Designed miniproteins, single chains, continued (3). Designs and how they scored, part 97

Each design is a single chain, and the fold is of that chain. pLDDT is the mean over its residues in the fold that is shown.

## One batch from the design tools (miniprotein)

Design m11359
Fold by ESMFold2-Fast:
Structure m11359 (fold): chain A 89 residues (1-89)
Amino acid sequence: MEEGERLYREGLELLERARETGDKELARRAAELFARAGQIYFDAGDYKKAAEAVRKMAEAARLAGFSDEEVDYLLGLADALEALAAAAA
């Protein structure tokens, strides 16, 4: 849990820097951190936080130059995780 939160915060920092600088490498690194955080949250059963991480991964992927189709896939995954969180409540 603490590891997921650390990775998510580091991802947010890199994503903000990527937005400010236009650096696609920073955006790609942010996406990787969000992917790792999302996996940790998913494995812990925290589907709401997993969905948040995947949604941030989609934002970072878009800045990194991923295709619209790849970004849409990630957004669909986040929506599915949000639905799973609602069903688990």
Scores: mean pLDDT 87

Design m11360
Fold by ESMFold2-Fast:
Structure m11360 (fold): chain A 70 residues (1-70)
Amino acid sequence: SDLMAEFTKLAQEAIAALRAGDLKTAQEYLRKMKEILEKMKADPSMHPTQVLAAENTLELLEERLKRALG
């Protein structure tokens, strides 16, 4: 799915930004990941396991950003 490919690319960009300490850029990529995740959840052709994996990835990266900001 194009949505899964877009999500994966955004996740890679968010991870790179977090590693670089670019928290503003990481935050913007996480926002875009949330938008794609909502589209994935609304797509009836999307496998439930793919949606769950995407949610877990987003939660993990959000926690990393939260720890970096605090």
Scores: mean pLDDT 88

Design m11361
Fold by ESMFold2-Fast:
Structure m11361 (fold): chain A 100 residues (1-100)
Amino acid sequence: SMLEEALERLEELIERLEEALGQDEASTRKVTEEVAEEFKRLLEELIEKEKDPKFKASLQNALEQLEQLEREESDPRTFARRLLTLVQLLKDSLEERLKE
């Protein structure tokens, strides 16, 4: 299903961010920028396909939070940790929807 594919993609993003946080700052910055771009694309795809207005609004809020993070946070490690939190929160939300 679309949600199962999204969960697999989110799990990959989480793993990449956790690995990057154990590396040097340059590697953390590069991986974090790539993960942020992929997460943004995933959110946009989910927003386009989502039929539930309430969940669509939640996805739009997540996208706005990501865009705010990109504007406000210049420290790569703090950015990576905050991005990890956003990705994890979306994963938790999708897992709950699959249980319903």
Scores: mean pLDDT 86

Design m11362
Fold by ESMFold2-Fast:
Structure m11362 (fold): chain A 72 residues (1-72)
Amino acid sequence: APLSEEAVETIKRIAEELFADPRLTAEQAVGIVLRALGEAIDLALKNPEASAEEQVEAIRRAAREGEAAARA
């Protein structure tokens, strides 16, 4: 798999938090999760040497940017 176990676990935790947030619609939560997943997969495919920590940070960054955009 292109993603580490740590990256997959991080996506699951972020998804749980986003879907529990009453300030976000289900569509916004799905969009943020898909963006975070896409960024992590893109990183893993372009940089196969990327560490689990780098994949986790890419996920967290994409989720933060997505949440900020949804609140703009």
Scores: mean pLDDT 80

Design m11363
Fold by ESMFold2-Fast:
Structure m11363 (fold): chain A 110 residues (1-110)
Amino acid sequence: SMSERIQRLKDEVKALAAELIRLAEEMGDEETVKQYRAILKKLGYTDEEIEKLVADPEVRARADAIVAERLPHFTEGQREVLASQPTELERRYAAYQFVLDELLKELEKA
């Protein structure tokens, strides 16, 4: 149903945004941390709930699974961006950003 699809997209956005906050913090990217925190706040999460999501290894595992499912659907241009990244951390960060961007577009269209 449409309601189940919207809930699934919100749950997937939650997991990806939380992991991207963790990755952005590891990279020292304070502006990107603010951006992803703002996404979670728009979904109704408090600062305390966001901190718990960022620290949760099950949320990280869920984000990893979502990206793995989406990886075969990456465009040639997206794959070229990943291949140009100098470190595995930066490759992971770029891949997760591509997936979150697509999930947000799907949620806006739902």
Scores: mean pLDDT 89

Design m11364
Fold by ESMFold2-Fast:
Structure m11364 (fold): chain A 61 residues (1-61)
Amino acid sequence: SDEELLESARALFEQIVAAHADNPELARAILDALIAHWAAQGLPEALLARMREIADELLAR
């Protein structure tokens, strides 16, 4: 489901952000690259927008 996909994306993004706590700019670049990859795979823009919101939330911490 879309919610399960977004929960999985959040968990992955949290791991990436934690792994790059000393370099949030690199974490941002990795998350942006993942979202761009899923956009290229044909994920709906509504889901991509929610993924960007999750990335912004996590990187604001």
Scores: mean pLDDT 86

Design m11365
Fold by ESMFold2-Fast:
Structure m11365 (fold): chain A 82 residues (1-82)
Amino acid sequence: MVTVTLHIPLVDGSIEEVTLTFETAEELAEKLKELARRLEESGKVDKATADAIISAAEALLSEDVAGAVVIAQNMDKEFREA
């Protein structure tokens, strides 16, 4: 079991900390897509942020668990530097 923590920028200027646990890249991708869907439907994130999460989820599907973690961490770094 692997854990990643993400800092998602919200439209109100706050940051939502989300911790995801997974065993496979496919499981992480599914959880990221569900996260993007929930945040977009609730109006908490803009389209660019939701699209970035979905793009990361699609990209990490071709990776092993270690590569998937790197992609998720790179997205988190971009969000924190925004």
Scores: mean pLDDT 84

Design m11366
Fold by ESMFold2-Fast:
Structure m11366 (fold): chain A 87 residues (1-87)
Amino acid sequence: DVEVQLEGIDNMLKDAEKLKLPEEIIKLLEEARENLTTDPEKAEELLRKAVAEAQRILAEKLNTEEARAYLARLEAELARLEAERAA
């Protein structure tokens, strides 16, 4: 369901801006959103990069409950996209 995936990424973008995450993560999420309908494989790759970058940042400087919750949601969105691609 592309509509649910778009809504999920839109919410993650909004929360990333609220948490003031680095522009690199925001850019990766924006590119993933743009590719959801035209290139789901590229969208998945971009989401994986966003998760990896978020994990690095949490280890280095954003070790808050809010940042950990955000990472969990990013990982859930990636898992959802992977499951839909596998189906």
Scores: mean pLDDT 76

Design m11367
Fold by ESMFold2-Fast:
Structure m11367 (fold): chain A 68 residues (1-68)
Amino acid sequence: SKAKKTIEEAVKEVREHGRKLGMPEEDIEAMAEYVRTTAEKQPTEEEKVKAAEETKELVIRSMDSTAS
């Protein structure tokens, strides 16, 4: 499904970004899980896709802010 693919891509991007920043693996997985669960909570496939994309952007922004 489109939602499943988008969620997996968002999770992958979060993991890749966290690893590039040198974050602990536990913190990377916590952020990735947050993106996944936030998206999966949504009732429709379109809302899951939107939540995955928006939450990914929010998380990556937070990671960049924390990594200084």
Scores: mean pLDDT 82

Design m11368
Fold by ESMFold2-Fast:
Structure m11368 (fold): chain A 68 residues (1-68)
Amino acid sequence: PSAREKALAQELAAALGLPEATVLRHLLEIREQIRDGKRPEEDRPVQDRIGTTLVLRTGLPLSELLPA
């Protein structure tokens, strides 16, 4: 993961009350799903919460926040 992704994971972890390592893992999974044109599985609500939080905070679509 890049320094930018680590910094974003730290900020989101504080906002969501989750461990930084967990948030970083989910950010990388979301990025991979976007690259492959797929959505995360329904039983992974943490990834949806992270995505929703990013969209709400920036007003940008998820694909722009996590570029390939």
Scores: mean pLDDT 62

Design m11369
Fold by ESMFold2-Fast:
Structure m11369 (fold): chain A 100 residues (1-100)
Amino acid sequence: SEKEKKILKQIVVKMNEIAVLIYNEGLANNDEATIKLAEEIIELIQKAKDAIDNGDLKKAKEIIKKAIELFEEAAKRLPEEVKKEVEEKIEEIKKLLEEA
């Protein structure tokens, strides 16, 4: 549906915001594992965008769920302040996904 597609597009924007936070933290600390997690998440964001654009909203939701797992993994590696911000954004994505 158009409503579902709109919500999934909002989720993708929020996913990109989290990915940038994780990537920047990885770069700042020269943490190769955190950088690799951010790169994998960025690839999933692109796949989610492609699925939404192709009208495969079921596939988009599956990709988003996988990205949430990687966000939660990455959050465990972050300083407390950044971790809290990332966890708050993950909760926002989870709520939006339930509405889609």
Scores: mean pLDDT 88

Design m11370
Fold by ESMFold2-Fast:
Structure m11370 (fold): chain A 84 residues (1-84)
Amino acid sequence: MSLTPEERRLMNNITLGVAAKALRDTSHPEAQEEARRLLEELFPEFDPEQQELARRMLAGDEAALDEAIRLGEEALAERRARLS
């Protein structure tokens, strides 16, 4: 209602990036489990490209983790610029 489709996409990309950073950190198993739960819970809210990326991340695809981190950082920068 208050979010445009563009804002929702940015928020989803930010979430994917945060989850990817947690999944990449093998020294914090609890954070990895929280990231998996977050991705599973939000999966229906993702578009088809975001769903494919999330599936690859859950499968341990390091290239997908790197891509999600990059997309999340870009989306966070765009959202911050939009709010300023």
Scores: mean pLDDT 81

Design m11371
Fold by ESMFold2-Fast:
Structure m11371 (fold): chain A 83 residues (1-83)
Amino acid sequence: EVERYNALIREAIRATAEALKDLPPEEQANISTAVALRLVGLFEEGKTLEEMAEEAIRFIRSLPVSDEAKEAAVQRVRDALAA
C-alpha cells in the first residue's frame, strides 16, 4: 500500500534530518539525500515495509552522531512502521 510506504519514507527522512541537525548543512543535505534515494530504491525493488524500516534503522545507526540521537531517530522509524 503506497500510502504506508510514503509515510515510512517521509518519517525516516525526518528522523534522519533531526539526528543530523548539529552537522554542517552540506553534510546534512548529502546524508538526507542518500537515505531518501536508498529507501525509494528499495520501494521500487518491491521490498516490504519491514525491510525498508530495517534498512533505515541500519543507515541511522551508521551516522556520525551521538548514540542518543541515533536511538531517538530509530524509535521514530519503529513508531512509523507500527502505525
Scores: mean pLDDT 81

Design m11372
Fold by ESMFold2-Fast:
Structure m11372 (fold): chain A 67 residues (1-67)
Amino acid sequence: MTAADFAAAVDMLAGRRTAADLSDAAREAHGQLAAAVSGVSFEEALRVVDENPDATGAEIAARIAAL
């Protein structure tokens, strides 16, 4: 997964898109993405995203990596 793909998936997860814009593929992608980045749980990744709704994907990736 590229940094751009990560940023897009995280931006969707951060609530910048409505639930109506969330596809099954997007839900699957962010779950796999959370596990792939740092071996962290989906719940921990979600907390980081929720706490940083205005952050870029790169910033959120760095915070998840710090978990």
Scores: mean pLDDT 58

Design m11373
Fold by ESMFold2-Fast:
Structure m11373 (fold): chain A 80 residues (1-80)
Amino acid sequence: MLSDEEIKEKYLKELKELLDKKNASEEQREMILDAMKSAAENESLEVFEEIYAKLKEHIEKGEFDPAKLQKAYKEILEKS
């Protein structure tokens, strides 16, 4: 079975592919990936998956606004 760290790495790879597919700017990609790498290092798999799900929802809708993504991230952390 995959470890929690291996599962997080798969989500990060999917996120990179999704951002590329949706033509996110270099600045947007760096900010989003940096935030998610930080979450992968500091948060449990459960919290990371909740953050990833919300982030993915916004990106799939074409919303690359860092302020909206940061808000979603903070809301999940406050729940924990």
Scores: mean pLDDT 75

Design m11374
Fold by ESMFold2-Fast:
Structure m11374 (fold): chain A 66 residues (1-66)
Amino acid sequence: HMEELKQKADENYKKLKELVEKIRKTGKASDEDIQEAQYYAAEVAKLDPSKREEVEKLLREAIKSQ
């Protein structure tokens, strides 16, 4: 069970990074992109609290690009 939770955290973290990178490269973030990034960040923080500060930083960088 713990391995499955870690895999889910890793997958959500990967999706978050991909979305943040897309936002940085395009210089645009739609409301849906921001909402998805917030969702992935929240899921990662719940499943792997050690990543919380890192995902919060990624979210801030994505939003700041607006």
Scores: mean pLDDT 77

Design m11375
Fold by ESMFold2-Fast:
Structure m11375 (fold): chain A 70 residues (1-70)
Amino acid sequence: MEAVKEAIEAALAAARAGDRAAMEAALQTYYDKAFELLTSLPSFPDPKQAERFARWEAAVVRAEADRIAA
């Protein structure tokens, strides 16, 4: 869980600093870690559902980062 939170925090911090490359890298790390965690948790029924959810959450974080960077 901490890795996912750190990735979100890093993405938002990079967005505020105007560092697009760091923001993109942090968002990619967030997606990878979120998908990995969700697929390993028994609370998620299958990998396809976990992937869809992780992609949706990553898109929301990306939209917020874009607003902050603007």
Scores: mean pLDDT 70

Design m11376
Fold by ESMFold2-Fast:
Formats: sequence, C-alpha cells, structure tokens
Structure m11376 (fold): chain A 68 residues (1-68)
Amino acid sequence: MQQQIDQIIQQMIENPSYDIAIELIRAQLQQQGYSQAQIDAIFNDTSALNRLIAQQGRRIHQQNPNIV
C-alpha cells in the first residue's frame, strides 16, 4: 500500500501534468473550507503537499479499483 502511494506521488512529480495535480488539490482544499492563505502555506510545505497528493491517490483507488 505505501509503495503504491509513493509511486503515485513520483508519477505526479515526473509528469508534465504535475501542475494539473496541484490545481486539483488547491480546488479540493477550497471545497473543504481552507482559506487562500492556508492553501499557500500548505504548498510552501513540501511534506504537507506530498501527504495531500497521497490522500488523493488513495481516495481515487478506493472509489475506482479499475483505474488505468
């Protein structure tokens, strides 16, 4: 399980679509009620950002087990 999460994070970092992943995380944080200042602070904290990417990967996998 942890290896799969780490692999998803690595793929997002290596993809030209990393910026898209960042924007999706930002939109979800806004949906959860985080302020722009809080979101900016999270993006300045690489460890917090990586944790959020891992959470998104796990959620997608649980909802869609046949992800390609």
Scores: mean pLDDT 61

Design m11377
Fold by ESMFold2-Fast:
Structure m11377 (fold): chain A 85 residues (1-85)
Amino acid sequence: MKELQELAEEKLQEEADKLVAAFKGSAAVSILRLPSGKTRAIIVEAEGQDTTVTELYVSVKDGKVFIEVRTEGGETEYFEEELEE
């Protein structure tokens, strides 16, 4: 149970590092484990004079990873992803 959640957190950090590198320092990511058992990532991206904030909530249940994406528009999108080692 904990092993898949730790793997999901490692993959989230890896993708965060790739995103920050791709934006050449114009992006910042903060990853935090919440008391609910979900992992929250806050992504701040800057393009010119504008900034975009995206919140990701990652949870693991029954061998599957569930990702909830919240954007500045208040829209919530849900994605289901299977992680392999």
Scores: mean pLDDT 68

Design m11378
Fold by ESMFold2-Fast:
Parts: sequence; C-alpha cells; structure tokens
Structure m11378 (fold): chain A 80 residues (1-80)
Amino acid sequence: SKAKELIKKIKEKIAARPVISTDDLAVELAVIEGLRKKAEGKSEDEVIEYVKKMAKVMKMSKDVEKKAIEKTKELLKELA
C-alpha cells in the first residue's frame, strides 16, 4: 500500500541522516505508527487520535506533538 511505501521512505531517511534529535526521532516514530494505522484501514480521524496518544506516551511537548500531527496530515493527503 502507499502507506507502507511512505513508512519505508521515512525509515530510509532516518537511517541516512548523520544526526537526528530526540524530538525529531519521536515525531518520525509517531508518524510511522499513524501510517501503520492508515495501512490497517483506520480513518484519518482515528489515525490523528492515535498519533496524539503516541505523543502523550512519549511525553512530547505540545510543539513536538503539533509537528507530528501536521506531518501525519500532510502524508495522509498524499494517500488520498
């Protein structure tokens, strides 16, 4: 699926980065988990709620959570 292809690209970009911050890594991991829910057939709203839940589990700041949500929404538009 397109969602699985996006997950692969995100993982490859993370692996190719010489340096990644803890916040940037947390954003990418939350996005990957959201895209997995999309690949399972979950709605956009359910995917975004799951990303918010992951942000709370990872104890993200509100700014980092917002970045994860916005990135997930942009990628979901590519899947529409």
Scores: mean pLDDT 83

Design m11379
Fold by ESMFold2-Fast:
Structure m11379 (fold): chain A 91 residues (1-91)
Amino acid sequence: MLADIERQVRELVDKAQEAVRLVQENAPEEEIQKQIDETRRLADAVLAQIRQLETTEDLTPEQQRRLAILKAVLLAVRGEAELIERILKQR
């Protein structure tokens, strides 16, 4: 259901913010890497759920717009995780 996906995206954003906090607190690189790996796995799982919903359900235009926004947020979260990983590899 759309509400479940929205809740999962909120939880994912919170996990991404935790990764940023770990970087700011100079946590071990392994701990930061584990957090961003988990964040990316969850983002991929949620994106798969969105794609399944788009192919199996007759979505209203409003629901389609909400899913588009959620996909944009997930893409941003994935981009942030990739940037953090690249920064860690350059240290």
Scores: mean pLDDT 81

Design m11380
Fold by ESMFold2-Fast:
Structure m11380 (fold): chain A 106 residues (1-106)
Amino acid sequence: MDALLAEMRAKIPEAVARQTADVKAKYPELSEEQLEKIGEAIRAALQARLDAAAAGASPAEANLVGAEVLREGLEKLVKENPENKALQELLEEARRGVEEARARLA
């Protein structure tokens, strides 16, 4: 699966830009600094998912690793901005993603 993983790694910048643009469209109140940090969390999650797959994790296991990394990144942002409802909603979406990924392993 190395060729597929290399192709997916090459697409990370495009995926980050697309997902960050979607977040901005859904939550226009987010600052440029907040969007940059969200983009960093998305990138870390995508990289962690591919690294887990490269290490021999199943697609479901790799997806769970990525979902947990995204949740951790968003939890950090919410702790720094506890009154920001957009960040709270993004964190709740990430938590649902972790639960869905975990359910696929059951």
Scores: mean pLDDT 85

Design m11381
Fold by ESMFold2-Fast:
Structure m11381 (fold): chain A 68 residues (1-68)
Amino acid sequence: GATPAFLRAVERVEEAFAALADYSQNPPALRLTQKELGDVLGLSATTVRQAVAALRDMGRLDAQGRLL
């Protein structure tokens, strides 16, 4: 099962994608890789990947990384 720390990581990744969406009306100079996003959030790339998978499983994120 998901730990409270992992659920917080999922929330932080979702918040980061929401913030990036605010800049997405032009091709953003801020298209971050999972590693770069992890570096910004203080998370491993593996944790970011797992959080993205969890958000997709929850129906909160599409295949392109856009919030639903």
Scores: mean pLDDT 71

Design m11382
Fold by ESMFold2-Fast:
Formats: structure tokens, C-alpha cells, sequence
Structure m11382 (fold): chain A 59 residues (1-59)
């Protein structure tokens, strides 16, 4: 019962941290708004511990 809740909470925290990091980069003028959204998504996956072996997503 704790695993699903823990994973959701971990994903939520990862997403929040990713968005904060992306927002900080946007505030510095390093990226644009659409790049911020893309970066936040990538960072959220990385922070959640999702392995990205490259470019091919495995369903």
C-alpha cells in the first residue's frame, strides 16, 4: 500500500524540483518557455530515477 503512494509522492517531488530548476533557468534567460516545459519533463524523469538509455522509449 505504501509503494504506490511513495512512488506518486516521489514523482510529485521530482516534478516540483524539476519545475523549480527549469523556472530558475528561465529566470536567468538561459531557456525559453517551451524549453522550460521540455526541460522540466526530462528533469522530472531523471529525478524520479527513470533510466534513459538514450533516444528509444520502451513501452
Amino acid sequence: MDELKKQTEENTKASIEAVEEARERLARGEITRPQMVDLAGKLAKEKAGAESGGSAPTP
Scores: mean pLDDT 69

Design m11383
Fold by ESMFold2-Fast:
Structure m11383 (fold): chain A 87 residues (1-87)
Amino acid sequence: MELAEELVEKFKAAADTLVASVKAALATQSPARRAAQIEATRQLLDREIEELVKELEKLGLSKEVIEKAKREMQEYREKAVAELEAA
């Protein structure tokens, strides 16, 4: 696999693990704590995306490749957050 694709897949796996853990915790929390935990999860995933984008930039990959990887990770993050909000 291309390196950018490998990093994106690694991000998706980490996001899936985090979502499963957070989703289990949400069932016992108040609405305010649920909202705060979902926001904290969004921030953690955004930070992970930023870190991976910086790693791709260090490798000298084209803007187009980096933008595609970033967009794919951002779309996956949006899906993950939506799943938590629906839980």
Scores: mean pLDDT 83

Design m11384
Fold by ESMFold2-Fast:
Formats: structure tokens, sequence, C-alpha cells
Structure m11384 (fold): chain A 78 residues (1-78)
């Protein structure tokens, strides 16, 4: 399912982030968000965007990190 795929990507992203592989973490968290959004899982979509923000922040991309946080805050508002 899309929800299972999103959770798998989120786990792989967390493993990559812990290993300092920020590029791989960003890719996996982006895929987790896309799959969660497609599944309509708002909590998983928000959590994935917050994971993405953390990965961007660790990579030094503060603008992308702030944008991911803004998107997470907007999930489910409309």
Amino acid sequence: SLTEEARRHRRLGEEALAAGDYETAIRHFSEAYRNAEAAGDLKLARDSLLNLAAAYGQAGDEEAAREAVRKARAVGRQ
C-alpha cells in the first residue's frame, strides 16, 4: 500500500540521517511525504515533512528546511 511504502521510505530516511547521508535521507523523506499525501494519511504526511525539514537543516539548506516546516503546518488546514 501507499501507506506501507511511505513508512518504509521514512524508516530508510531515518537510517540515512543517522548515518550522516543527508542526500539519501532527503530523497527517502520526500518519497515518504509523496506516498503519505497520495494515501491521504495526513499525520504521516506531516511527520514526513518534519523529517524532511530536519534532513535539509542538517544538510545546511535552511531555506528548504523552513519551507518543509511551513508545508507541514499547512497539512490538513484546508
Scores: mean pLDDT 89

Design m11385
Fold by ESMFold2-Fast:
Structure m11385 (fold): chain A 94 residues (1-94)
Amino acid sequence: MPSPLEKMLAQVRNLMRMIADIRRDLEARGRPETGDQVALAMFRKEAEEMAKAYPDMSEEEKEAVLREAEREGRRLGLPEALLAQMLAIMREAF
């Protein structure tokens, strides 16, 4: 069985991929600002749900999830300003 941390890391990787896909679709439709707004809204909702699902998350586990989100976001080519806002949202939710 995967550990709680392994589950959280998998969830954040999936979330980052979904955000990147939605942003790409909205950019292709000429709506990049909407893409950024949707990304921030999705990330806030999922970060809050993750905090609720894993209330006993250690500081080390929180940092591991944040580092994974940052790594995956950069790998997927998310803008640094957007990624910084997303990480701030996650820190606030945790």
Scores: mean pLDDT 83

Design m11386
Fold by ESMFold2-Fast:
Structure m11386 (fold): chain A 69 residues (1-69)
Amino acid sequence: MEMVRVRIVVPKDAAVEVVQEIFKNGGYVESMETLPDGHVEMIARVPKSAVDELRKLAEENGGTLEVLP
C-alpha cells in the first residue's frame, strides 16, 4: 500500500482524535509539536487512501492537512 507523509495542524483538543484515526487507518505519527497558538502540528505517514478521511477530520475540527512532497 502506498504511504504518504502528511502535515496535520489541529487545535490541541482535537489532537487525540486525529492520532487515533491515523493509527486506525494503519498510519503512524513521526513527530508532534505544540505550536505557540495552541494548535498541534503532526507529521505522519498514512496510506494514500486515508488522506481524504483525515483531511475531512482535520477540517471539521478547524484544522488543516497538507500532503508533503
Scores: mean pLDDT 84

Design m11387
Fold by ESMFold2-Fast:
Structure m11387 (fold): chain A 63 residues (1-63)
Amino acid sequence: SSEKERLRAEILAAATEIMKKRGMPQDEIERQLAELAEKLETMDVDTLRRILAILREQLAMLG
Protein backbone atom coordinates (compact mmCIF):
# COMPACT_ATOMS: atom_id res chain seq x y z
CA SER A 1 0.00 0.00 0.00
CA SER A 2 1.09 3.58 -0.60
CA GLU A 3 1.84 5.90 2.34
CA LYS A 4 -1.29 7.91 1.43
CA GLU A 5 -3.45 4.74 1.53
CA ARG A 6 -2.10 3.87 5.00
CA LEU A 7 -2.69 7.40 6.34
CA ARG A 8 -6.24 7.54 4.92
CA ALA A 9 -7.05 4.17 6.54
CA GLU A 10 -5.67 5.30 9.92
CA ILE A 11 -7.57 8.63 9.73
CA LEU A 12 -10.84 6.80 8.97
CA ALA A 13 -10.21 4.37 11.85
CA ALA A 14 -9.48 7.21 14.32
CA ALA A 15 -12.53 9.21 13.12
CA THR A 16 -14.72 6.09 13.55
CA GLU A 17 -13.54 5.61 17.16
CA ILE A 18 -14.12 9.31 17.97
CA MET A 19 -17.66 9.21 16.54
CA LYS A 20 -18.47 5.97 18.42
CA LYS A 21 -17.16 7.40 21.72
CA ARG A 22 -19.30 10.52 21.15
CA GLY A 23 -22.38 8.30 20.74
CA MET A 24 -23.05 8.98 17.05
CA PRO A 25 -25.57 6.58 15.44
CA GLN A 26 -24.12 3.97 13.05
CA ASP A 27 -25.94 5.38 9.97
CA GLU A 28 -24.54 8.88 10.67
CA ILE A 29 -21.04 7.40 11.23
CA GLU A 30 -21.24 5.68 7.81
CA ARG A 31 -22.36 8.94 6.11
CA GLN A 32 -19.61 11.01 7.79
CA LEU A 33 -16.94 8.41 6.91
CA ALA A 34 -18.01 8.39 3.24
CA GLU A 35 -17.74 12.21 3.10
CA LEU A 36 -14.38 12.17 4.91
CA ALA A 37 -13.01 9.46 2.57
CA GLU A 38 -13.87 11.63 -0.48
CA LYS A 39 -12.09 14.66 1.04
CA LEU A 40 -8.99 12.63 1.96
CA GLU A 41 -8.55 11.43 -1.67
CA THR A 42 -7.37 14.92 -2.73
CA MET A 43 -4.99 15.56 0.20
CA ASP A 44 -1.19 15.29 0.21
CA VAL A 45 0.84 13.22 2.72
CA ASP A 46 1.74 16.21 4.94
CA THR A 47 -1.91 17.26 5.25
CA LEU A 48 -2.95 13.66 6.01
CA ARG A 49 -0.27 13.36 8.73
CA ARG A 50 -1.51 16.61 10.34
CA ILE A 51 -5.13 15.42 10.29
CA LEU A 52 -4.15 12.04 11.79
CA ALA A 53 -2.19 13.78 14.59
CA ILE A 54 -5.19 16.02 15.43
CA LEU A 55 -7.60 13.05 15.47
CA ARG A 56 -5.24 11.00 17.67
CA GLU A 57 -5.07 13.88 20.16
CA GLN A 58 -8.89 14.09 20.19
CA LEU A 59 -9.18 10.31 20.66
CA ALA A 60 -6.68 10.43 23.56
CA MET A 61 -8.77 13.14 25.28
CA LEU A 62 -11.89 10.95 24.96
CA GLY A 63 -10.14 7.98 26.69
Scores: mean pLDDT 87

Design m11388
Fold by ESMFold2-Fast:
Structure m11388 (fold): chain A 92 residues (1-92)
Amino acid sequence: MTPELEERIAKALEEMLEEIEKELTEEELEKKKKELKEKHGIEPSEELVKRMLALEKLRKMPKEEIIKHLEKVLPREVAEKVVEEMEETFAR
């Protein structure tokens, strides 16, 4: 039961990140890739750049928008708990 719920949470987060990644423009990807290469000396894969940009956008999203996305596949009470745990992780 707990492993099944954990898998559903992981899948819901992946689907949300994939939706954000689909909304990324080629210009945003190239800009971030260039920034990482010039500032950090990293030659990132396109997949890594997309994931990093999606995570940055997710962190800037209002709590209610994150809950709304998670509610598509998770009960609201579970979605609210996931967002609370994410805020705890980012604060500490």
Scores: mean pLDDT 73

Design m11389
Fold by ESMFold2-Fast:
Structure m11389 (fold): chain A 95 residues (1-95)
Amino acid sequence: ENSAEPRSPEVHIVDMLEELSKKLGLDLSELLEKLREAEKAGKELEAVKVKLEILRIMAEKILEELGVSEEERKEAEEEFEKYEQAVLQQVLEKQ
């Protein structure tokens, strides 16, 4: 009923990103390691930026596998940029 050790949300997200990247056939080991280091150092803004970079790469691979049009890819990139700006703004406002 209870876990022996609780996981931080940050560790859980990194583990999920690693599993998903492997399923997509992507080698994101360097970015995942950079993310783990930023999290350990308490560099919240840097950690968020690395997470967003990983998500962008994964999204691009998913769109490629789905065979979406170049126009749909551009729309997805614009939507991701909006999301990235909103997330970064929230991190800055907490400081």
Scores: mean pLDDT 74

Design m11390
Fold by ESMFold2-Fast:
Structure m11390 (fold): chain A 111 residues (1-111)
Amino acid sequence: SAAQQAAGRAAGQFILSHGETPSNTTPSPLLKGLALRIDGKIISGADAEGEPVMEIAREALEKHNLTAVGAVVRETADGKREVLGVYVAGENLSEEEIEEIKEEVRRRLEA
């Protein structure tokens, strides 16, 4: 969708602006819960207020002082969420800390 493309471009542009090599963008049928920190401001999808995936991403972004959080989520016919991927970016984080934050976000999204 246009929203998925815009979210992917924003994440890619943000990574490039910070001098990082873009990791594989996971092409997914559904991208929800993208929250970005740009120039000290937290930005989320304008029409996604109250969406649980967006709230979980925003809370993680604020709690861990992250640069970006996003999740690739598939909604099943039963209304359950299947997390296909979690994106986390932040300053001065170890690989271990990033993996712990990804697991925290995944667990909350699947709850």
Scores: mean pLDDT 59

Design m11391
Fold by ESMFold2-Fast:
Structure m11391 (fold): chain A 97 residues (1-97)
Amino acid sequence: MEVLIKTTRALAEMLASRADADGYITREQLRAFAKELGLSDEQADALVARVMPDGAERASVRDAVVAVVEYLSEQAGLSEEEKELLLETATETVNAL
């Protein structure tokens, strides 16, 4: 769990660093980030659709971080308790930045 917490903090910081001055990340930036994490084109497109439904072109970094952590936790087969801990870690990290 400690490694997952550290990784989650790093992911939140990386996404926050890509946000504009208003704390938003674009569809293209999120998709590129997902590809950098090793996700397939299909997985990256699915992740973007989770964050930006209805064809929105940008989302808050908080919403992007939450969706990334939820998606990766589901893919890793983590329990709901582990997922909640990582989501709390991610949102606390974004709020501290």
Scores: mean pLDDT 78

Design m11392
Fold by ESMFold2-Fast:
Structure m11392 (fold): chain A 58 residues (1-58)
Amino acid sequence: MPEEDRERVEKAFAVLMDETPDEATLIARVRAMLPDIDASDAELRAALAEVRARKAQQ
């Protein structure tokens, strides 16, 4: 996915992760918030894993 879309996805996941740990719900919510994004489920899962890794560094 484009770099700008990845940044938007990562910001959305960072906000939404505090609401639920459920990966499928997080992916569905990100798609609802960013309906214009061109990303596969695999790309969204990769972005979520990266955001989770960064949160673990805290």
Scores: mean pLDDT 78

Design m11393
Fold by ESMFold2-Fast:
Structure m11393 (fold): chain A 72 residues (1-72)
Amino acid sequence: SLEEEAARLAQRLTALMREALAAGDAEKYNRVGALLEELRRIWEDYRAGRISEEEALERLREIEREADELAA
């Protein structure tokens, strides 16, 4: 479900942020922070009825793709 996918992605991004902090990688830390903020906005827009579940899922998958690039 959307809620499960959002929660899983938030957990993953939080882990990446902790890794970046431990490594002293300020650029990666800031980029992950931006993705977490984007995830929060998607969830707020969905909860407010401004976007559909389909649109929210598509936007979450884009954040997942960016997270994959940052994890490499």
Scores: mean pLDDT 87

